# Designs tried in a protein design run: designed miniproteins, single chains. Part 86

Each design is a single chain, and the fold is of that chain. pLDDT is the mean over its residues in the fold that is shown.

## One batch from the design tools (miniprotein)

Design m2991
Fold by ESMFold2-Fast:
Structure m2991 (fold): chain A 117 residues (1-117)
Amino acid sequence: SMAEVEKLREKAEELIRRLREAARAGDLAALQATVRELEALIAEMAERRVPPEVLKEIALRVIRGLMEILRENPDLPAEVKRGIAESAFGIVLLMTAATGDEELGEELKKEIEEIVA
């Protein structure tokens, strides 16, 4: 329903806000936990067979949020950056599986790889 879609958007934005706050505070445990919650949200949406257009919209917002954290926090430990990148790749795979948009999936994977190189 539209109400369920709205709640998914709100949950994604709240988690992205928590992600930014954890990064600014240097709270690596909270940062990593929030990244996993974002990946789990997209996985839940895929499992529930949310319309591909809605999943793509929210997944792209989450992927862009994770990329922003990587770009804005270059001093994060290498293992933390790798964990964020791995979760972002997982979200890209879920989005690609739901939409069939392999070209966008490969573009996003390349962008993530360039950020963490």
Scores: mean pLDDT 89

Design m2992
Fold by ESMFold2-Fast:
Formats: sequence, C-alpha cells, structure tokens
Structure m2992 (fold): chain A 82 residues (1-82)
Amino acid sequence: GFSVTLKSTDGSSLTLSITNDDDLSIAIDKITQFLIKHGVSESEAKDFADFVGLSLKEALKQNADPDLVTSLITEKVNELLK
C-alpha cells in the first residue's frame, strides 16, 4: 500500500492511503478535486490525476517503495500547483 500527500502553496494538504483498486479510484477523484480547488483547470487536473492513478496502480502491482513513489508524485503536484 501507499500513502500519498499532496500539498498546496496555501498550506492545505490532502493525504491518501491506497491499498487496492477501490482506494485508487477514490484517490483519483480526490486528487482531481484538490487540483481544481487550487486553480488547476478541470481538463488538466483530470489528465494529471489519471497519470498519477496509472503510476500508483503499476507501483501497487509491483510492491514498489511507497516513499519513492510518494516523493515523485508530490513533487509533480507541487509544480502543477505553482
């Protein structure tokens, strides 16, 4: 399983725990809504959330290091929210 934390420049954060495909679907929706709330366009937020979802699904299947995956995703989200 993974723990993913998204942080905005205003100090708000969203933490997601992903252990299965159901958690992943919920996480994709929450990521999309978080990005939209923080000024990302709906289409860009959906495209990015889908990319993150695919990355997390593959990492979950491979039992990848959650810290490494979380760091990469957090960095990319922070760039999108700038």
Scores: mean pLDDT 74

Design m2993
Fold by ESMFold2-Fast:
Structure m2993 (fold): chain A 63 residues (1-63)
Amino acid sequence: MDEEDERAAFRRVTAEGKRDPARDVPPEVARKALRYAIRKALTEHALTPEARANLEETLAKLE
């Protein structure tokens, strides 16, 4: 699916959290935001093999 949708969801979740940390975020938006964060971590950070495998497994479960 579109990376832009996942990025928009991540921005929305972080903005909502800063305004009202107790506010519930729709599960589909939270899922998209988490997928974006994991993809970013896998691409931009030098991870240990164990951390990389754990993030890749989590991303696969989120689809």
Scores: mean pLDDT 68

Design m2994
Fold by ESMFold2-Fast:
Structure m2994 (fold): chain A 85 residues (1-85)
Amino acid sequence: MDAAAEEAERRRGIERAIEAARLALETADDHPEWTREEVRALLEREAPAAIAELERLGVLTDEQLARFAELLGISVAELRERARA
């Protein structure tokens, strides 16, 4: 087993998760014409695993959580619950 390669893959996984979450937020910003349902579909497709991983690592900010919750039309508490489930 190559421990260095596995650590590098784990780090890239975290970076991809952060990028996916950021891209989902940026895409929503670029499309103010999208409905809440359309933004929700994008976030559910692109970001659920990223949100869960970032929450687990403690790197997801309260600002980002609040924004995801707002775009999904749910509470921050419910978003955190979904990310941990």
Scores: mean pLDDT 61

Design m2995
Fold by ESMFold2-Fast:
Structure m2995 (fold): chain A 93 residues (1-93)
Amino acid sequence: SELEERVLEALRADPNILSVRRIGQGSLPSEIVLEVRYRNPKSGKELIVYAIINLKTKSVEVAAFELDGKAASQEEIDEVRELLEKAVEKALA
C-alpha cells in the first residue's frame, strides 16, 4: 500500500536504520510487521527490532534483541520505539 511504502521510505532515510523489511501481517489488516536492523548512535550497538505498525492509528509496538538473541534494555527499546513512532507519524501526516 502507499502508506506502507511511505513508512518504509521514512525508516530507510534514517542513518541509524541499517535495513528494513516487511516480514508479515499483524493481527489487524492495518498492521504490518517489520524487521529493522538498528544501530544505536551513542553506543554503536546493533539491535534486531521487530515492530508492529498500525497504519491507521500510527501506533508502534516494539521487541528488540541484541545480535546474540539477548533482549535489549528497556532504555534501548524506548529509544528505538520513539525513533520509529516519529518516523511513522511524519510519514503518515
Scores: mean pLDDT 86

Design m2996
Fold by ESMFold2-Fast:
Structure m2996 (fold): chain A 100 residues (1-100)
Amino acid sequence: SKRDEVLDMLQKAIATIEEFVKEYPDSEVAKQTLSDLQDIRDQLVAGKISPDEAMERAIDVLQNALAQAEKQKDIKTVIMLGSLLTSLQMNKVNLRREEE
């Protein structure tokens, strides 16, 4: 289902950031992003938001976090967040194509 696909994507993003935070515990932007994505996942699991809303919120969180990391010149966090944002945007395009 679309819900299961969005959940899988959020769980993969969360796992990537969890690994990153273990290696780079000084990245407050990454820690905040992790917390925000976990909240979105939990709201989706609880049925409080739709899969489409969860996807939009996750992309928004990553865009804002990327801009903040760029402002702080935290290049390692920028690279990680940029990669996740690209993956999420591509997944969003694919999900819309399945709405035929």
Scores: mean pLDDT 86

Design m2997
Fold by ESMFold2-Fast:
Formats: C-alpha cells, structure tokens, sequence
Structure m2997 (fold): chain A 119 residues (1-119)
C-alpha cells in the first residue's frame, strides 16, 4: 500500500540518520539487516518498527547527553531487542498484543540504557 511504502521510506531515513550520528556504534551490516527484516513486515508491524527505532534514537541521544560513547557491542543489544520485537509483532493476533510488544521492547531498551549509564 502507499502507506506501507511511506513507512518503509521513513524507517530507511531514520536508520540512515542514526548511522550518520553514531557511526562507531551502528554498522552498515546492522542497518542492512534491519531494512531487510522491515521489508518483510506487514503495515501494522512497520508502525511498531518505526516507533521502536524512534525510541532507540532517543535512548542513544540520552546516552550521548550523559557523555557516554556507546560501543558497537552495546548498540547490538538494542538492535537485538528491536529484531525480536519485530518478529513477535508479525505473529501478533491483535492490536493490544502489538501495543504490549512495543511497550515491553521500549522497557527492555530503557533497562539497557540504564545499565550502560551505570558504567
């Protein structure tokens, strides 16, 4: 659908901006893997994927504001949460399940942020 193509475009743009801002933390391989995964998702799940990637950006911005340089390994922990959430979201049977998956993934990323901040 036109809405699905627009979501994919926004996801690609967001990932490109994240990589430009955090080139040492975000690899080309991670970006390509996330794009490939996103291209296989339904429209409703792409909305969840976009929300998760936006949240990821806010967590990285918080870490930078606190003077923390995120390692590639630490960044991969966030990407793993997003990939798992995307896979679970595609199997979700209701909008309430999608919302729960989104909220759980955001909470897991927040916990990773807090662990990294405690360094």
Amino acid sequence: SPEREELLRKIRELLEKLKEKYPDAISDEQVEELIELAEKLSEEVLEVAYSLLFALGTFFDRLEAEGVKLSKEEAERFFEVIKEAMERAEKAKSRSELEAILQEAVARMAAIRDEVLAR
Scores: mean pLDDT 87

Design m2998
Fold by ESMFold2-Fast:
Structure m2998 (fold): chain A 90 residues (1-90)
Amino acid sequence: SRKEAQEMIIEVVKTLVEIMKENPAERQQLFEMARDLVYEASILIDEGKSPEEILKRVKEKLEEMLSKATDENAKKKLEEQIKKIEEAIK
């Protein structure tokens, strides 16, 4: 549902803030990636895309972040969020 998708996006943003707090050296890069994720999600919401399409795009952005992550705790948190989105889309 739309409410569930919005709640999941909020949890993703909270997780990204936690990763930024734990990775001060990469904070600027992580902030820019988080900004782009929120911006793209906002565009899809404005275009009236389904909750599933919005969550798929958020997942793609998280997978991009995961591919660039070097910190093991950051990788684990990103993988957990990706898994939650995959379960919600199914």
Scores: mean pLDDT 81

Design m2999
Fold by ESMFold2-Fast:
Structure m2999 (fold): chain A 69 residues (1-69)
Amino acid sequence: SMADAQAAAEGLAQKLNELGELAKKETGVDIKASGKAVGDDTVQVTIKQGDETTTTQSSAASTLKGLKA
C-alpha cells in the first residue's frame, strides 16, 4: 500500500540521516536524506551531500527487507 511504501521510505531516510549525523561529527561533511512513496510499491530516496544530489527509486518490499536486516 502507499502507506507501507511511505513508512519504508521514511525508515530508510531516518537510518541514512543517522549515518549522516555520524559522518558529520567525524568528518565535518553535511549529509541529508529524504524519502517518499511515489507508488504503492515504490519508494524514492534523495541524498544531498554538499551541493551534490543523488535520487534513487527502489521497491518498497526490497527497502523493508533491507531495514529488517
Scores: mean pLDDT 77

Design m3000
Fold by ESMFold2-Fast:
Structure m3000 (fold): chain A 68 residues (1-68)
Amino acid sequence: SRAEAEALIREAERLLAENEARFSPEEVQKFRAGIAEARRLLEEGRVEEATLLARILLHEMRQALAKK
């Protein structure tokens, strides 16, 4: 659903904001770009793609944090 996509994107934004100092500059740039793309997909009505991208981003962010 659109609400699920929005919630996942907000969670990714929250994780990035709260953990920015724990990521490399390259990771921060990658995650910011991914969040922007997920929001673009959502604005275009591509809800399923936005949801999938947001889930992938959250998985990648959590894995990056676990390696530190």
Scores: mean pLDDT 86

Design m3001
Fold by ESMFold2-Fast:
Structure m3001 (fold): chain A 71 residues (1-71)
Amino acid sequence: MTALERAKKLGLEYEVISDDVVLVKDPKSGFWHAVDVKTGEILGVDEVAKVDPEAAEKLREQLKKMGLKVN
């Protein structure tokens, strides 16, 4: 099961950035995490750039729209 499929199954808020990267909201903390769709690993912005360079740019734009701090 991919990270995206798991987020959908658990009813978590998510935003698809690319086929390889999804933002998932932790319902307890309200923080958003960038997650590798294939592995389910939490990614930093630099790690997103290694998986999908275009996704890193989209991620920064999405975080600005949401007013979120990058962890």
Scores: mean pLDDT 71

Design m3002
Fold by ESMFold2-Fast:
Structure m3002 (fold): chain A 89 residues (1-89)
Amino acid sequence: SLEELRERYEELKERARELLEKIVKKLEEKGEFEEARRLEFEFEVTEGMALIQIGVGKVIGEEEEGLEKAIELLEEKIKELEELLKKLE
C-alpha cells in the first residue's frame, strides 16, 4: 500500500543516516576529513533525488511509483554505505 511505502521510505532514510554517521565518525578518527565531507555531500544529493522522485510522482498522479523509485535510491545508498563501513572495520 501507499502507507507501507511511506513507512518503508522513512525507515530506510533513518537507517542510511545512522550508517553515514558511523562512517563519518570512523573517517574523522582516521583524519580523513575530505572523504567524510564528500560522503555527507553525496548523501545530501541522494536525499534530494529521492525527494524529487516523490514530488514528481505526487504531481503526475503516480505517488506509488515515485516512492518506489525513492526507496530504490535509498536501498542502493545503504548498500554502498554498508560496504564502506565493512572496509573501515
Scores: mean pLDDT 88

Design m3003
Fold by ESMFold2-Fast:
Parts: sequence; structure tokens; C-alpha cells
Structure m3003 (fold): chain A 61 residues (1-61)
Amino acid sequence: MRNPNLEEIRKYYKENNKTEDFIKILDEIREKAWKLSTEEKMDFLEAMDKAAEEALEKLKK
């Protein structure tokens, strides 16, 4: 996936050997993006970017 925010989240968890936490957060991001895409008819890539950005902000701060 070529989502800069999602890749940064993935790298963060991979570098810190927290694969389990990454799987959980990835699942949450996908579910949020899916709902945005299906309910608001938002482009899926845009929805993924938005969901990943929110998740990354919560992760970093």
C-alpha cells in the first residue's frame, strides 16, 4: 500500500517489534476507512489516508 501515513505507522510498529499492536491498529484503520468509503461515498484511498493520519497522530502523541 502506498499510503505515507500508514507506512509510517507500519514502520513504527515493525521497528519496535510490536506486530500484534500493528495488526490491531491496521484493522481499526481499515474499518474506519471502509465506513467512510461506503457511507460517505469517499474515495477509498482518501479514506485510508484520513484514517491512517488520525491513527498516526494518536500513536505519536
Scores: mean pLDDT 72

Design m3004
Fold by ESMFold2-Fast:
Parts: structure tokens; C-alpha cells; sequence
Structure m3004 (fold): chain A 71 residues (1-71)
């Protein structure tokens, strides 16, 4: 999917900053980390909930990679 590829590119380019902000949002609002990350992708990059649902497996995989590298 073009959406999954676009989301992966963003997470690879901005991964450290997005992970730090997702952690802060997760702690502040009591949300799962993946939910906080999806909210940031919606807010900053304009993805819809439907588009992120199509990219969810890619988001999970890259989030695990980011946590191993920066977590």
C-alpha cells in the first residue's frame, strides 16, 4: 500500500523525535504508545484513522525497531 510506504518513510526520517513525543503523550494521557504515535501521525502529517488502520502492521513493526534503537 502507498499509505504504508509513506508512513514507514516518515517513521524512518522522524522516528526518534516522534517516539519521544509519543512517549510523552502516552504518559500524559494514559494511552497505549501505538495509539499516541497514531494521534501524532494524524495531527502532524494529516493521516486519517482509516489510512493508519491500513498501515497498522507497518506502524507496529517500525515502532518495535525504534524502541530497540532509541527506547
Amino acid sequence: SHIAEEVEEILREHGKELLERAKELSEKEGLPLITALQLLLMEEFGFSPSELAKAIDAIKRVLEELLKKYG
Scores: mean pLDDT 85

Design m3005
Fold by ESMFold2-Fast:
Structure m3005 (fold): chain A 55 residues (1-55)
Amino acid sequence: SLSPAARQLFEAIRASSRNREEFKRLLASMLDLPFEEVAPLDDEQLARLVEEYLA
């Protein structure tokens, strides 16, 4: 399960995005990961990466 901080950050990035690709590009930039590593991931996997980033 996500911490409140991770959930808030995930939702803020989603709200700032026009579409799924932009959401994943913003996450890739924040996490300092190549877009191609983030692109195939689902929301649960992306949320886990955000949780790990904030740990």
Scores: mean pLDDT 82

Design m3006
Fold by ESMFold2-Fast:
Structure m3006 (fold): chain A 83 residues (1-83)
Amino acid sequence: MSIKEKLIEAGVSEDIAEQIARMIERLGYFVIDVNGNVVGITPTPGMIEVLKPLTGLDGSQLGPDDKVRISVEDGELKGEIVK
């Protein structure tokens, strides 16, 4: 399954999933900011809610200034909290 298909299965809209897949192809990762928006793609409503099914991270674990960096390793999405 492609990264775009995995994002859609987790609840991301097709348009946003395509934009994120392109970012991952170009950069190897994408970042979700403190407002739940993907950096460089706004608005991205609901991205905080899909964080747990994509990466195992819960939005409630985030501090007010924290961001989440999501990278691809061996075709899987991995989330990491970044200050």
Scores: mean pLDDT 69

Design m3007
Fold by ESMFold2-Fast:
Order: C-alpha cells, then sequence, then structure tokens
Structure m3007 (fold): chain A 56 residues (1-56)
C-alpha cells in the first residue's frame, strides 16, 4: 500500500540521518558513508518509483 511505502521512506530517511551523524562524528569512514548513503538513495528511488505507479 501507499501507506507502507511512505513508512519505509520515513525509515530510510531516518537511517540516512543516523549515517550522516556517524560520519560527522568520525565514527565511520568516507568509504562506508558513501556506500551506505548510495544504498539508502537507491532504495528511496525505488520506493518513490513504486509509489508513483500506484493508484491513490
Amino acid sequence: SIDDIQRQIGDLSRQGADVQQQYDNGQISEQDYNQQMSVIQQQLQRLSDEGGKLVR
């Protein structure tokens, strides 16, 4: 459902914020940051595409 997609987008956005905070605090490397953010961005794009194909 669209509600499930919106919830997953919210969860991924929160995960992205946590990854950003870990990078800003020096807890993860630039390589790990880039890899994790790429995965999150790809998942967000997929969910956005799926949501756009669903009828309201």
Scores: mean pLDDT 80

Design m3008
Fold by ESMFold2-Fast:
Structure m3008 (fold): chain A 78 residues (1-78)
Amino acid sequence: SLEEFQRWVDEMKERIEKLRKELEAEGKSQDEINAEVFAETAVEISLRTGQIKPEDVEKEKERLKEALLNAFKKIESR
C-alpha cells in the first residue's frame, strides 16, 4: 500500500540520517560516509526486493563499500 511505502521511505531516511551522524561523530571522511550510506541503502533495497538473501547482507555491504572507496581513490588520484 501507499502507507506501507511511505513508512519504508521514512524509515530509510531516518536510518541514513542516524548512520551519517554516527560516522561523522567517529571522524570518518566524507568519502567513507558516502560509501557506507550508499552500501546501506543499496543493500536494504536489494533485501526488500528479494535480490539478496538475509545471510548475504553483511558480505554485500562490505563488497559495495570497498568498491566505492576504491572508485573514490581512483577519482582523487586523477
Scores: mean pLDDT 80

Design m3009
Fold by ESMFold2-Fast:
Structure m3009 (fold): chain A 92 residues (1-92)
Amino acid sequence: LAPVDTLSQSTASSINAMPASQANAVAKTRYAAAQNPSLTVVIKLSAGASTEALQSTIEFAKALAANGYSVKIRIEDENIPASLLSEAAAIE
């Protein structure tokens, strides 16, 4: 059970700062969760990112959710393709 608002800002910033391969991102989050057993991950979708970068970020978010982490996606640009917005909304 993860309390709301126990996210490390440093952890969130590191995750948001780079497009990460799914496996690498999951490994980093597991390490962070071991140090902070209550974790909500906030993933930021950048207005200037390519569709490939956005897709990779969504796949990373899906991997986190599949491993039992609480994931929130912040969308900064309404020009993001509807298919990617739909995938982001489906992450639980």
Scores: mean pLDDT 56

Design m3010
Fold by ESMFold2-Fast:
Structure m3010 (fold): chain A 85 residues (1-85)
Amino acid sequence: MEKAKEFREKLIEMIRRGVSASEIGELIAEATGKPLLPPFEQHALKYSLIEELYLAGELTREEAERLTTPEEREAYERLLAEEAA
């Protein structure tokens, strides 16, 4: 339980610092033991995580908008469209 809480807090801190999608992807790969995702999927994952944190009330709308890039938004939208097909 404590490790999961510390991981979540570290992830939120990294997102708030504006670290790259690659750095967030590497942290998640290390924590889960899964392979590192391709860059496109890393961008989509970062946007998805920021959206989830906003919906959970851990980020404000202004923070979520500031912390996402157009490339990350585009990757997320394209991934959703591809999975819907």
Scores: mean pLDDT 75

Design m3011
Fold by ESMFold2-Fast:
Parts: sequence; structure tokens; C-alpha cells
Structure m3011 (fold): chain A 69 residues (1-69)
Amino acid sequence: RGEEVRRQVDDLIEKAVKADKEGNKSEAARYFTAANLLAVGGYLDGLLSEEEYQELVDRIRKAAKEAEA
């Protein structure tokens, strides 16, 4: 359970960070958005615990802030 969702969210974060490093801010934003939507969906579907969901959201936010800075 949830492991596949977590893996996909992690993959999207990695793609977003890579796009940001390449200067593709719009592409990075799209990947961050997709990661957030997957995390929310996984939580609502009961595939992620509240703790797992919060950890994923915090990781997405941190990566997005690093991209902004």
C-alpha cells in the first residue's frame, strides 16, 4: 500500500528539481503540482497515512522553496 504513490511522488519531485536546475521554471512548477495532486489523492484514497502524506507535502514544499531561492 502507498509505496507506489510515494515512489511516484518522489520521481516527480526529482523531475521538478532537474527542470528547475535547467532553468525550466514552468516545467518545474508543473511537476511540483503533479506531485502535490498525487500525494493528496493517495491520502484521500487511504493509500497514505496522515504522517506519510504530511512528510511528502513537506518534501515538496522544501524542494519548491529551494527552487525559488
Scores: mean pLDDT 81

Design m3012
Fold by ESMFold2-Fast:
Structure m3012 (fold): chain A 106 residues (1-106)
Amino acid sequence: SLLEELLRLIREAERLLLEEIERRPEWTTPTGTVVHFEPEEVRREFEALRRLAREAARRRDAETLRGLADAFEALARFGEAIGGDPRLVEVYRRIAELARRLAEEL
């Protein structure tokens, strides 16, 4: 059930990110860099992340799950830096936590 919860949160993160970029497709970082989000690319990337998580759990690949946790932790830090949706940032952190826990329980 940790895998099911992980996949559910990854879907929730996709939903929140798509909702945010529909209203605001461009963001400026604190350093002045403009970031542009494309909905179709976001959907493809999140589908790949869900597939990666399912496959890693099936193969008992703890290293891939730890890598997934690191990636979502990086997304959370980036989201905070650009003033993104705090709900999305919290979901990213929860995904990272669950991916680490799933890796430990394999």
Scores: mean pLDDT 85

Design m3013
Fold by ESMFold2-Fast:
Structure m3013 (fold): chain A 100 residues (1-100)
Amino acid sequence: EVERLLEEVVELMERLLDDLANAKSDAEIRAVLARYEGRLTELVEELERLVGPEEAERLLEEALKPFEPRFKEILLARGKKLLKEGKLSEEEVKKLKELE
């Protein structure tokens, strides 16, 4: 059912963000993303199969909206660390400024 799928997506996003916040290296960040990517893709595809891609996108946007501030904070913290280490490209620096 749609509600169960959305609850599972929300639960996985919470775990993803917690693991990303605790990641200390690029390798750890990549490992965290890889760990959740497959299951998140499966859930999104199942949701799209039930309600269609347009409605699935709307439902996911609503369900994930509360996570936007946390995701932005994690990206900003990571981006600032990489900037300090001189590891960001000029394009990545511009994107980091846009997130502020």
Scores: mean pLDDT 75

Design m3014
Fold by ESMFold2-Fast:
Structure m3014 (fold): chain A 66 residues (1-66)
Amino acid sequence: SSLQQLIQQLQKDLAALQRRIDELKKKLDSDPNPSVKDKLTLLVLEISVGSTEYVIERIKQKLAAE
C-alpha cells in the first residue's frame, strides 16, 4: 500500500537523520570550542528524529486499524 511505502521512506529518512546526528556529535566531542550553530543544529536534528518517529507510529496505527 502507499502507506507502507511511506513508512519505508520515513524509516530510511530516520536512518539518515540518525547518521547525521552521530557525525555531528563526534564533531562536537572533538571540538574544544563547539559553535552555537552546531549545538542548535544538533537540537533541530534531534527534534526532526522525534517528529519522524511520531509520524511513523501514527501511520502504523492507521494501518493496524484497517
Scores: mean pLDDT 86

Design m3015
Fold by ESMFold2-Fast:
Structure m3015 (fold): chain A 96 residues (1-96)
Amino acid sequence: NAAEAALVAGDLDRAIALAGAAAARGDADALETLGRALNYAGKAEEAIRALEEAARLRGRPSFFMYLELASALKKAGKYEEAEEALDKGFKLVEES
């Protein structure tokens, strides 16, 4: 999609704007892209919120969503929460 293409191209401002607009309409994929773009832009607290909302809309996060969330939590200085997110992610791949 356009937001993901902007993120891959390194245009973080455009990726945030496009993903933010789609996320406002309840698009879980756009919320995930928004979280990734915010994380790359150093907006860790905002990235955490976007990724948590994406997980809620999907009913459960994927392994990769837990990795993105852990990265954002570490950047926010929330090391224990980051470790918990990684543990949850690894359990998904060990049990599937």
Scores: mean pLDDT 81

Design m3016
Fold by ESMFold2-Fast:
Parts: C-alpha cells; structure tokens; sequence
Structure m3016 (fold): chain A 80 residues (1-80)
C-alpha cells in the first residue's frame, strides 16, 4: 500500500474525529438552537464530493480532503 495514502487516511480519520468532537461540544452548549455555519456546511459538501475519488487512491483528492477538514476544525474552534 502507498505509504503516503496511508498517512493521509490516518490524518483524515484524526481530523474527522476532531470535527465530530467540536460539533458535539457546540451542540451541548446550545442544544435547541445550534446550527452549523453555512461556511462549514459548504466545506463538508466539498469533502463529500472528493471522498469517492480519494477512496479510489487519488492522492490529490485525499490531500484536498485533509485541507478542507483542517479548515472546518479551525472554524469550529473559533466558535468554541
């Protein structure tokens, strides 16, 4: 298996877990009124579009997914 692809998959897994934790924390603070920012929703949509080619071993798509997830984490941290 490509070592670079494995490294990127691990990074995606770590970032996805971080996103989930941050969203969960924000929901706990505002359980009845929490809504994901439109900017975050747009970034998640882009990740979803890139996930299929990334899964097929497209390193460029996987790198883009990592960068998009990093942006989501940074936005969510600012809201926390």
Amino acid sequence: MDAELERLREEVDKLSEEVGKLINELQKKNPFSFKLPDEVQELIEKVDELYFPARLGDLEAMREVVELLKKIVEILKKLS
Scores: mean pLDDT 78

Design m3017
Fold by ESMFold2-Fast:
Order: structure tokens, then sequence, then C-alpha cells
Structure m3017 (fold): chain A 79 residues (1-79)
């Protein structure tokens, strides 16, 4: 089930590839700001998802996986 969670994260990651041109169009300082924010917020959500999985709360774990994907899209769209 952790493997299934990671597979869902991989699918969400693939969707993020379409956002790469938008990030690339930003000045370097803004690119760094966006990526630092993604790293911070996504890592926090991932850790919460892993904790839920450890507690056998697989529904909550999957919700965090989905939230990670949405958070990345939101951050990039905020520019």
Amino acid sequence: ELKELLEELEKLSEEQEKLAPKVASLPEDKQKEVLDKIKREVTELYNKGVEAYRNKDFVTAYKYAIEMGKKQIDIVNEV
C-alpha cells in the first residue's frame, strides 16, 4: 500500500511536467522561491502521509498524496 501511494505520487508528478514551461519563464529568483516552497510544503505532506500509512490509515495517506499534487499545481499557478 505504501507502494500504491508512491505510484499515485508518481502519476501526480508526471502531471506536473506540463507546468515546467511556466516555471522556466520566471526570473531565476522567482524560480528558486517557487521550488523552495514546493519542497517545503510537499515534504511536510509526504511525512504526514507516511505517518498515516504507518498507523494503517490508508485513506488519510491517499488524501495526503492527492493534496501533494494539488499543492504543487497551486504553488506554480500562484507564480
Scores: mean pLDDT 75

Design m3018
Fold by ESMFold2-Fast:
Structure m3018 (fold): chain A 63 residues (1-63)
Amino acid sequence: SADDAAQAVKDELLAAGVPEQEAEDYARQARRAAELALSLGMSPEDVRRTLLEGTRRRIEEEK
């Protein structure tokens, strides 16, 4: 679900040391992206994978 994908993104950001407010803002955007992707027929597994991949790249850029 979109909530599951957003929670996974938030957990990854918090684990990487991103501030709670910033992690929440990013997860909110990820939830909207997940809802759109699901509405376009993307599978829940692919949505979660794609969002986590994007989150991982963003974390790497912050280093």
Scores: mean pLDDT 80

Design m3019
Fold by ESMFold2-Fast:
Structure m3019 (fold): chain A 65 residues (1-65)
Amino acid sequence: SAEEEAQRRARREETIELVRKNLKEKHGYSDEEIDEFVEKVREMLDAQDEAERRGEPVLFFLEYK
């Protein structure tokens, strides 16, 4: 449903914000470096969401890192 898709998107954005914060605080990355990494993360999460929708599991979690 549209609500389920909206919830998944909201969780994705929260994960991306956590990744940005951790990269800046733990590693001292620049905003430019973080933006490049975040772009990659968004693409991976988008691919995972699509794979799960198709019934193809993707075995990784970004929140664990």
Scores: mean pLDDT 71

Design m3020
Fold by ESMFold2-Fast:
Formats: structure tokens, C-alpha cells, sequence
Structure m3020 (fold): chain A 63 residues (1-63)
């Protein structure tokens, strides 16, 4: 499980999919080798491929 703060382009993507705002702290959980789940502070979840989640995390501030 990784906690990360939404920044820049990642914040825009997360706002569209989860309603998260820039500066929000989200939880990313790698469920298996191919799947990750991103959880917003309000409990909304987005399922991504592991690769998409890793690309997203590269654009976020890791905590």
C-alpha cells in the first residue's frame, strides 16, 4: 500500500475519475501483478492496471 498526494497532471486525471482535488492524499494498493486500486479520501475507488498505477504514482508526491 502506497500513499501519495495528487499533483499536476495526475491531479487532473484523478479529479475526472474520482473527484479528487490537487493536494488530496490517495491510497494506491497493488492487489496482484496486473491490478491496482486507487482510493480517494471520500472512499471512492478506481481500478487500474498495475502499469497505469505506476505511471500515475510517478506523477504524484509519494508519502
Amino acid sequence: MVRARARGGAAIALELELGAREGDVLTVEFVDETTAVVTAPDGRRLTLSRRAAEDLLARMELL
Scores: mean pLDDT 80

Design m3021
Fold by ESMFold2-Fast:
Structure m3021 (fold): chain A 105 residues (1-105)
Amino acid sequence: SLSAPTLQAGLETPLVPGQETTLVLVATGLYPPDFTLEWLKNGKKVSDVSIESWLDADGRAQAVARLSVSADDALANKFEARFRSPSLSEPLVTEIDPNKLLEGL
């Protein structure tokens, strides 16, 4: 059966103004494992993204997408992740909260 992913979005480390930071999206439990992920900055696609993906023991896709930005850029702009897959009738769009830390990364 089709399985929609669970998405978590935030930062890997606490945001420090004037420093570089990494925005992170974690997607888990996707079946089938095919997906497309885009980062959006103020509604416009960002091209330079790093995506690590693998299959879990049940054959479901898990992915971590990272976007390196300045802390000032993360605070001044709206960043979103757009996730598409065959298991979704419509894309999932998740806003990145620069004050949210992701646990277990």
Scores: mean pLDDT 79

Design m3022
Fold by ESMFold2-Fast:
Structure m3022 (fold): chain A 70 residues (1-70)
Amino acid sequence: SEIEELERLAKGYEAHAEMLEETVKERKLPPEEAKKYQDLADEARALSDEYRAQAERLREEEERRQRLEQ
């Protein structure tokens, strides 16, 4: 379903952010490069949050539809 796809995307972006943060730790990147990776991680987390919000909205609409159908 679209809801499941959005939830999967959200989890994927969250995992991507964690990978970027882990890369900074493992490679002990210079501060300026670390900031670039952190900015990318922040963007990935924002996308994760957006996809979760979209999934929640669709779930609420589905519940509303089911209530109308009784």
Scores: mean pLDDT 83

Design m3023
Fold by ESMFold2-Fast:
Structure m3023 (fold): chain A 67 residues (1-67)
Amino acid sequence: SLEDIKKKLTEALKKLGIEIEEELLENIARALSLQDPVVERLVIKELMEKLGLSEEEAKEIIEEAKK
């Protein structure tokens, strides 16, 4: 569910010491719910640009959210 993705994203980012803005969290969770590889690539870029994550960290966050 969207709520489960949001919770997993929040917990994964919290472990990295990052607090995510609610609007950004909603947009990313909604994008990941589409299960589209092209959209997932755009989410990786957005996490890197908005939160200062490395590409590897952004990929790990997405994989955690998909569990």
Scores: mean pLDDT 83

Design m3024
Fold by ESMFold2-Fast:
Structure m3024 (fold): chain A 91 residues (1-91)
Amino acid sequence: SAVRAAAERLKALVDRLAAEGKLDEEVAEALKELVDEFVAAVEAGDWSRAAALYTAMRLLLIAALLDGKLTEEAYRELVAALNELVAAADA
C-alpha cells in the first residue's frame, strides 16, 4: 500500500538521521511508534485518530527542534516525509 511504503521511507529517514546524530534516539523511537499507529489508524479507517496522530507527530518534531534534539535541516526533511505520508494516506 502507498501509506505503508511512505511509512517505511519515513522510518528509514528517522533511522538515518538518528545514526548521523541529527535526531535524538529517544525522539526517533517515539516518532516511529507514532508512524506505526498512524498507519494502523489509516488502515482501520479511523480518520479522527489518524488526524490526532499527525498532529502529535508535528508537535513532537517542533518540541524536539526547540529542545535542540533535532537539527533545522533534519526537521525540514522529516516534515517533508511526514507530508508524503499524509498524502499517501489520502491516495
Scores: mean pLDDT 89

Design m3025
Fold by ESMFold2-Fast:
Structure m3025 (fold): chain A 99 residues (1-99)
Amino acid sequence: SAPAEPKLYVGTGLGALLPLAVLLALARRDPAAIAGDKLLVMVGSADPEADEVRAFGEAAREELEPLGAEVTIREFEGATADDLAPGSAAYEAALAEFL
């Protein structure tokens, strides 16, 4: 059945790895299930894992985009994962812009 609304996934820093992995696993089993889904990955450039999170997000985007999902990677210069925690001004602003 066609979804009435796209599913929304949001992750920050290393916390983005779980929703990315879940979407990739789902896409590999049932590609049609992710069509219309959206994923926002927020990464702070001051986070020690920033390069790893960005690389994983880019790889996931390459696999998910052809299946109709939208992967948005938002990088915040000088920010850490704590600066991008749920409820922070940066998190709320990015989520509002993404929706």
Scores: mean pLDDT 77

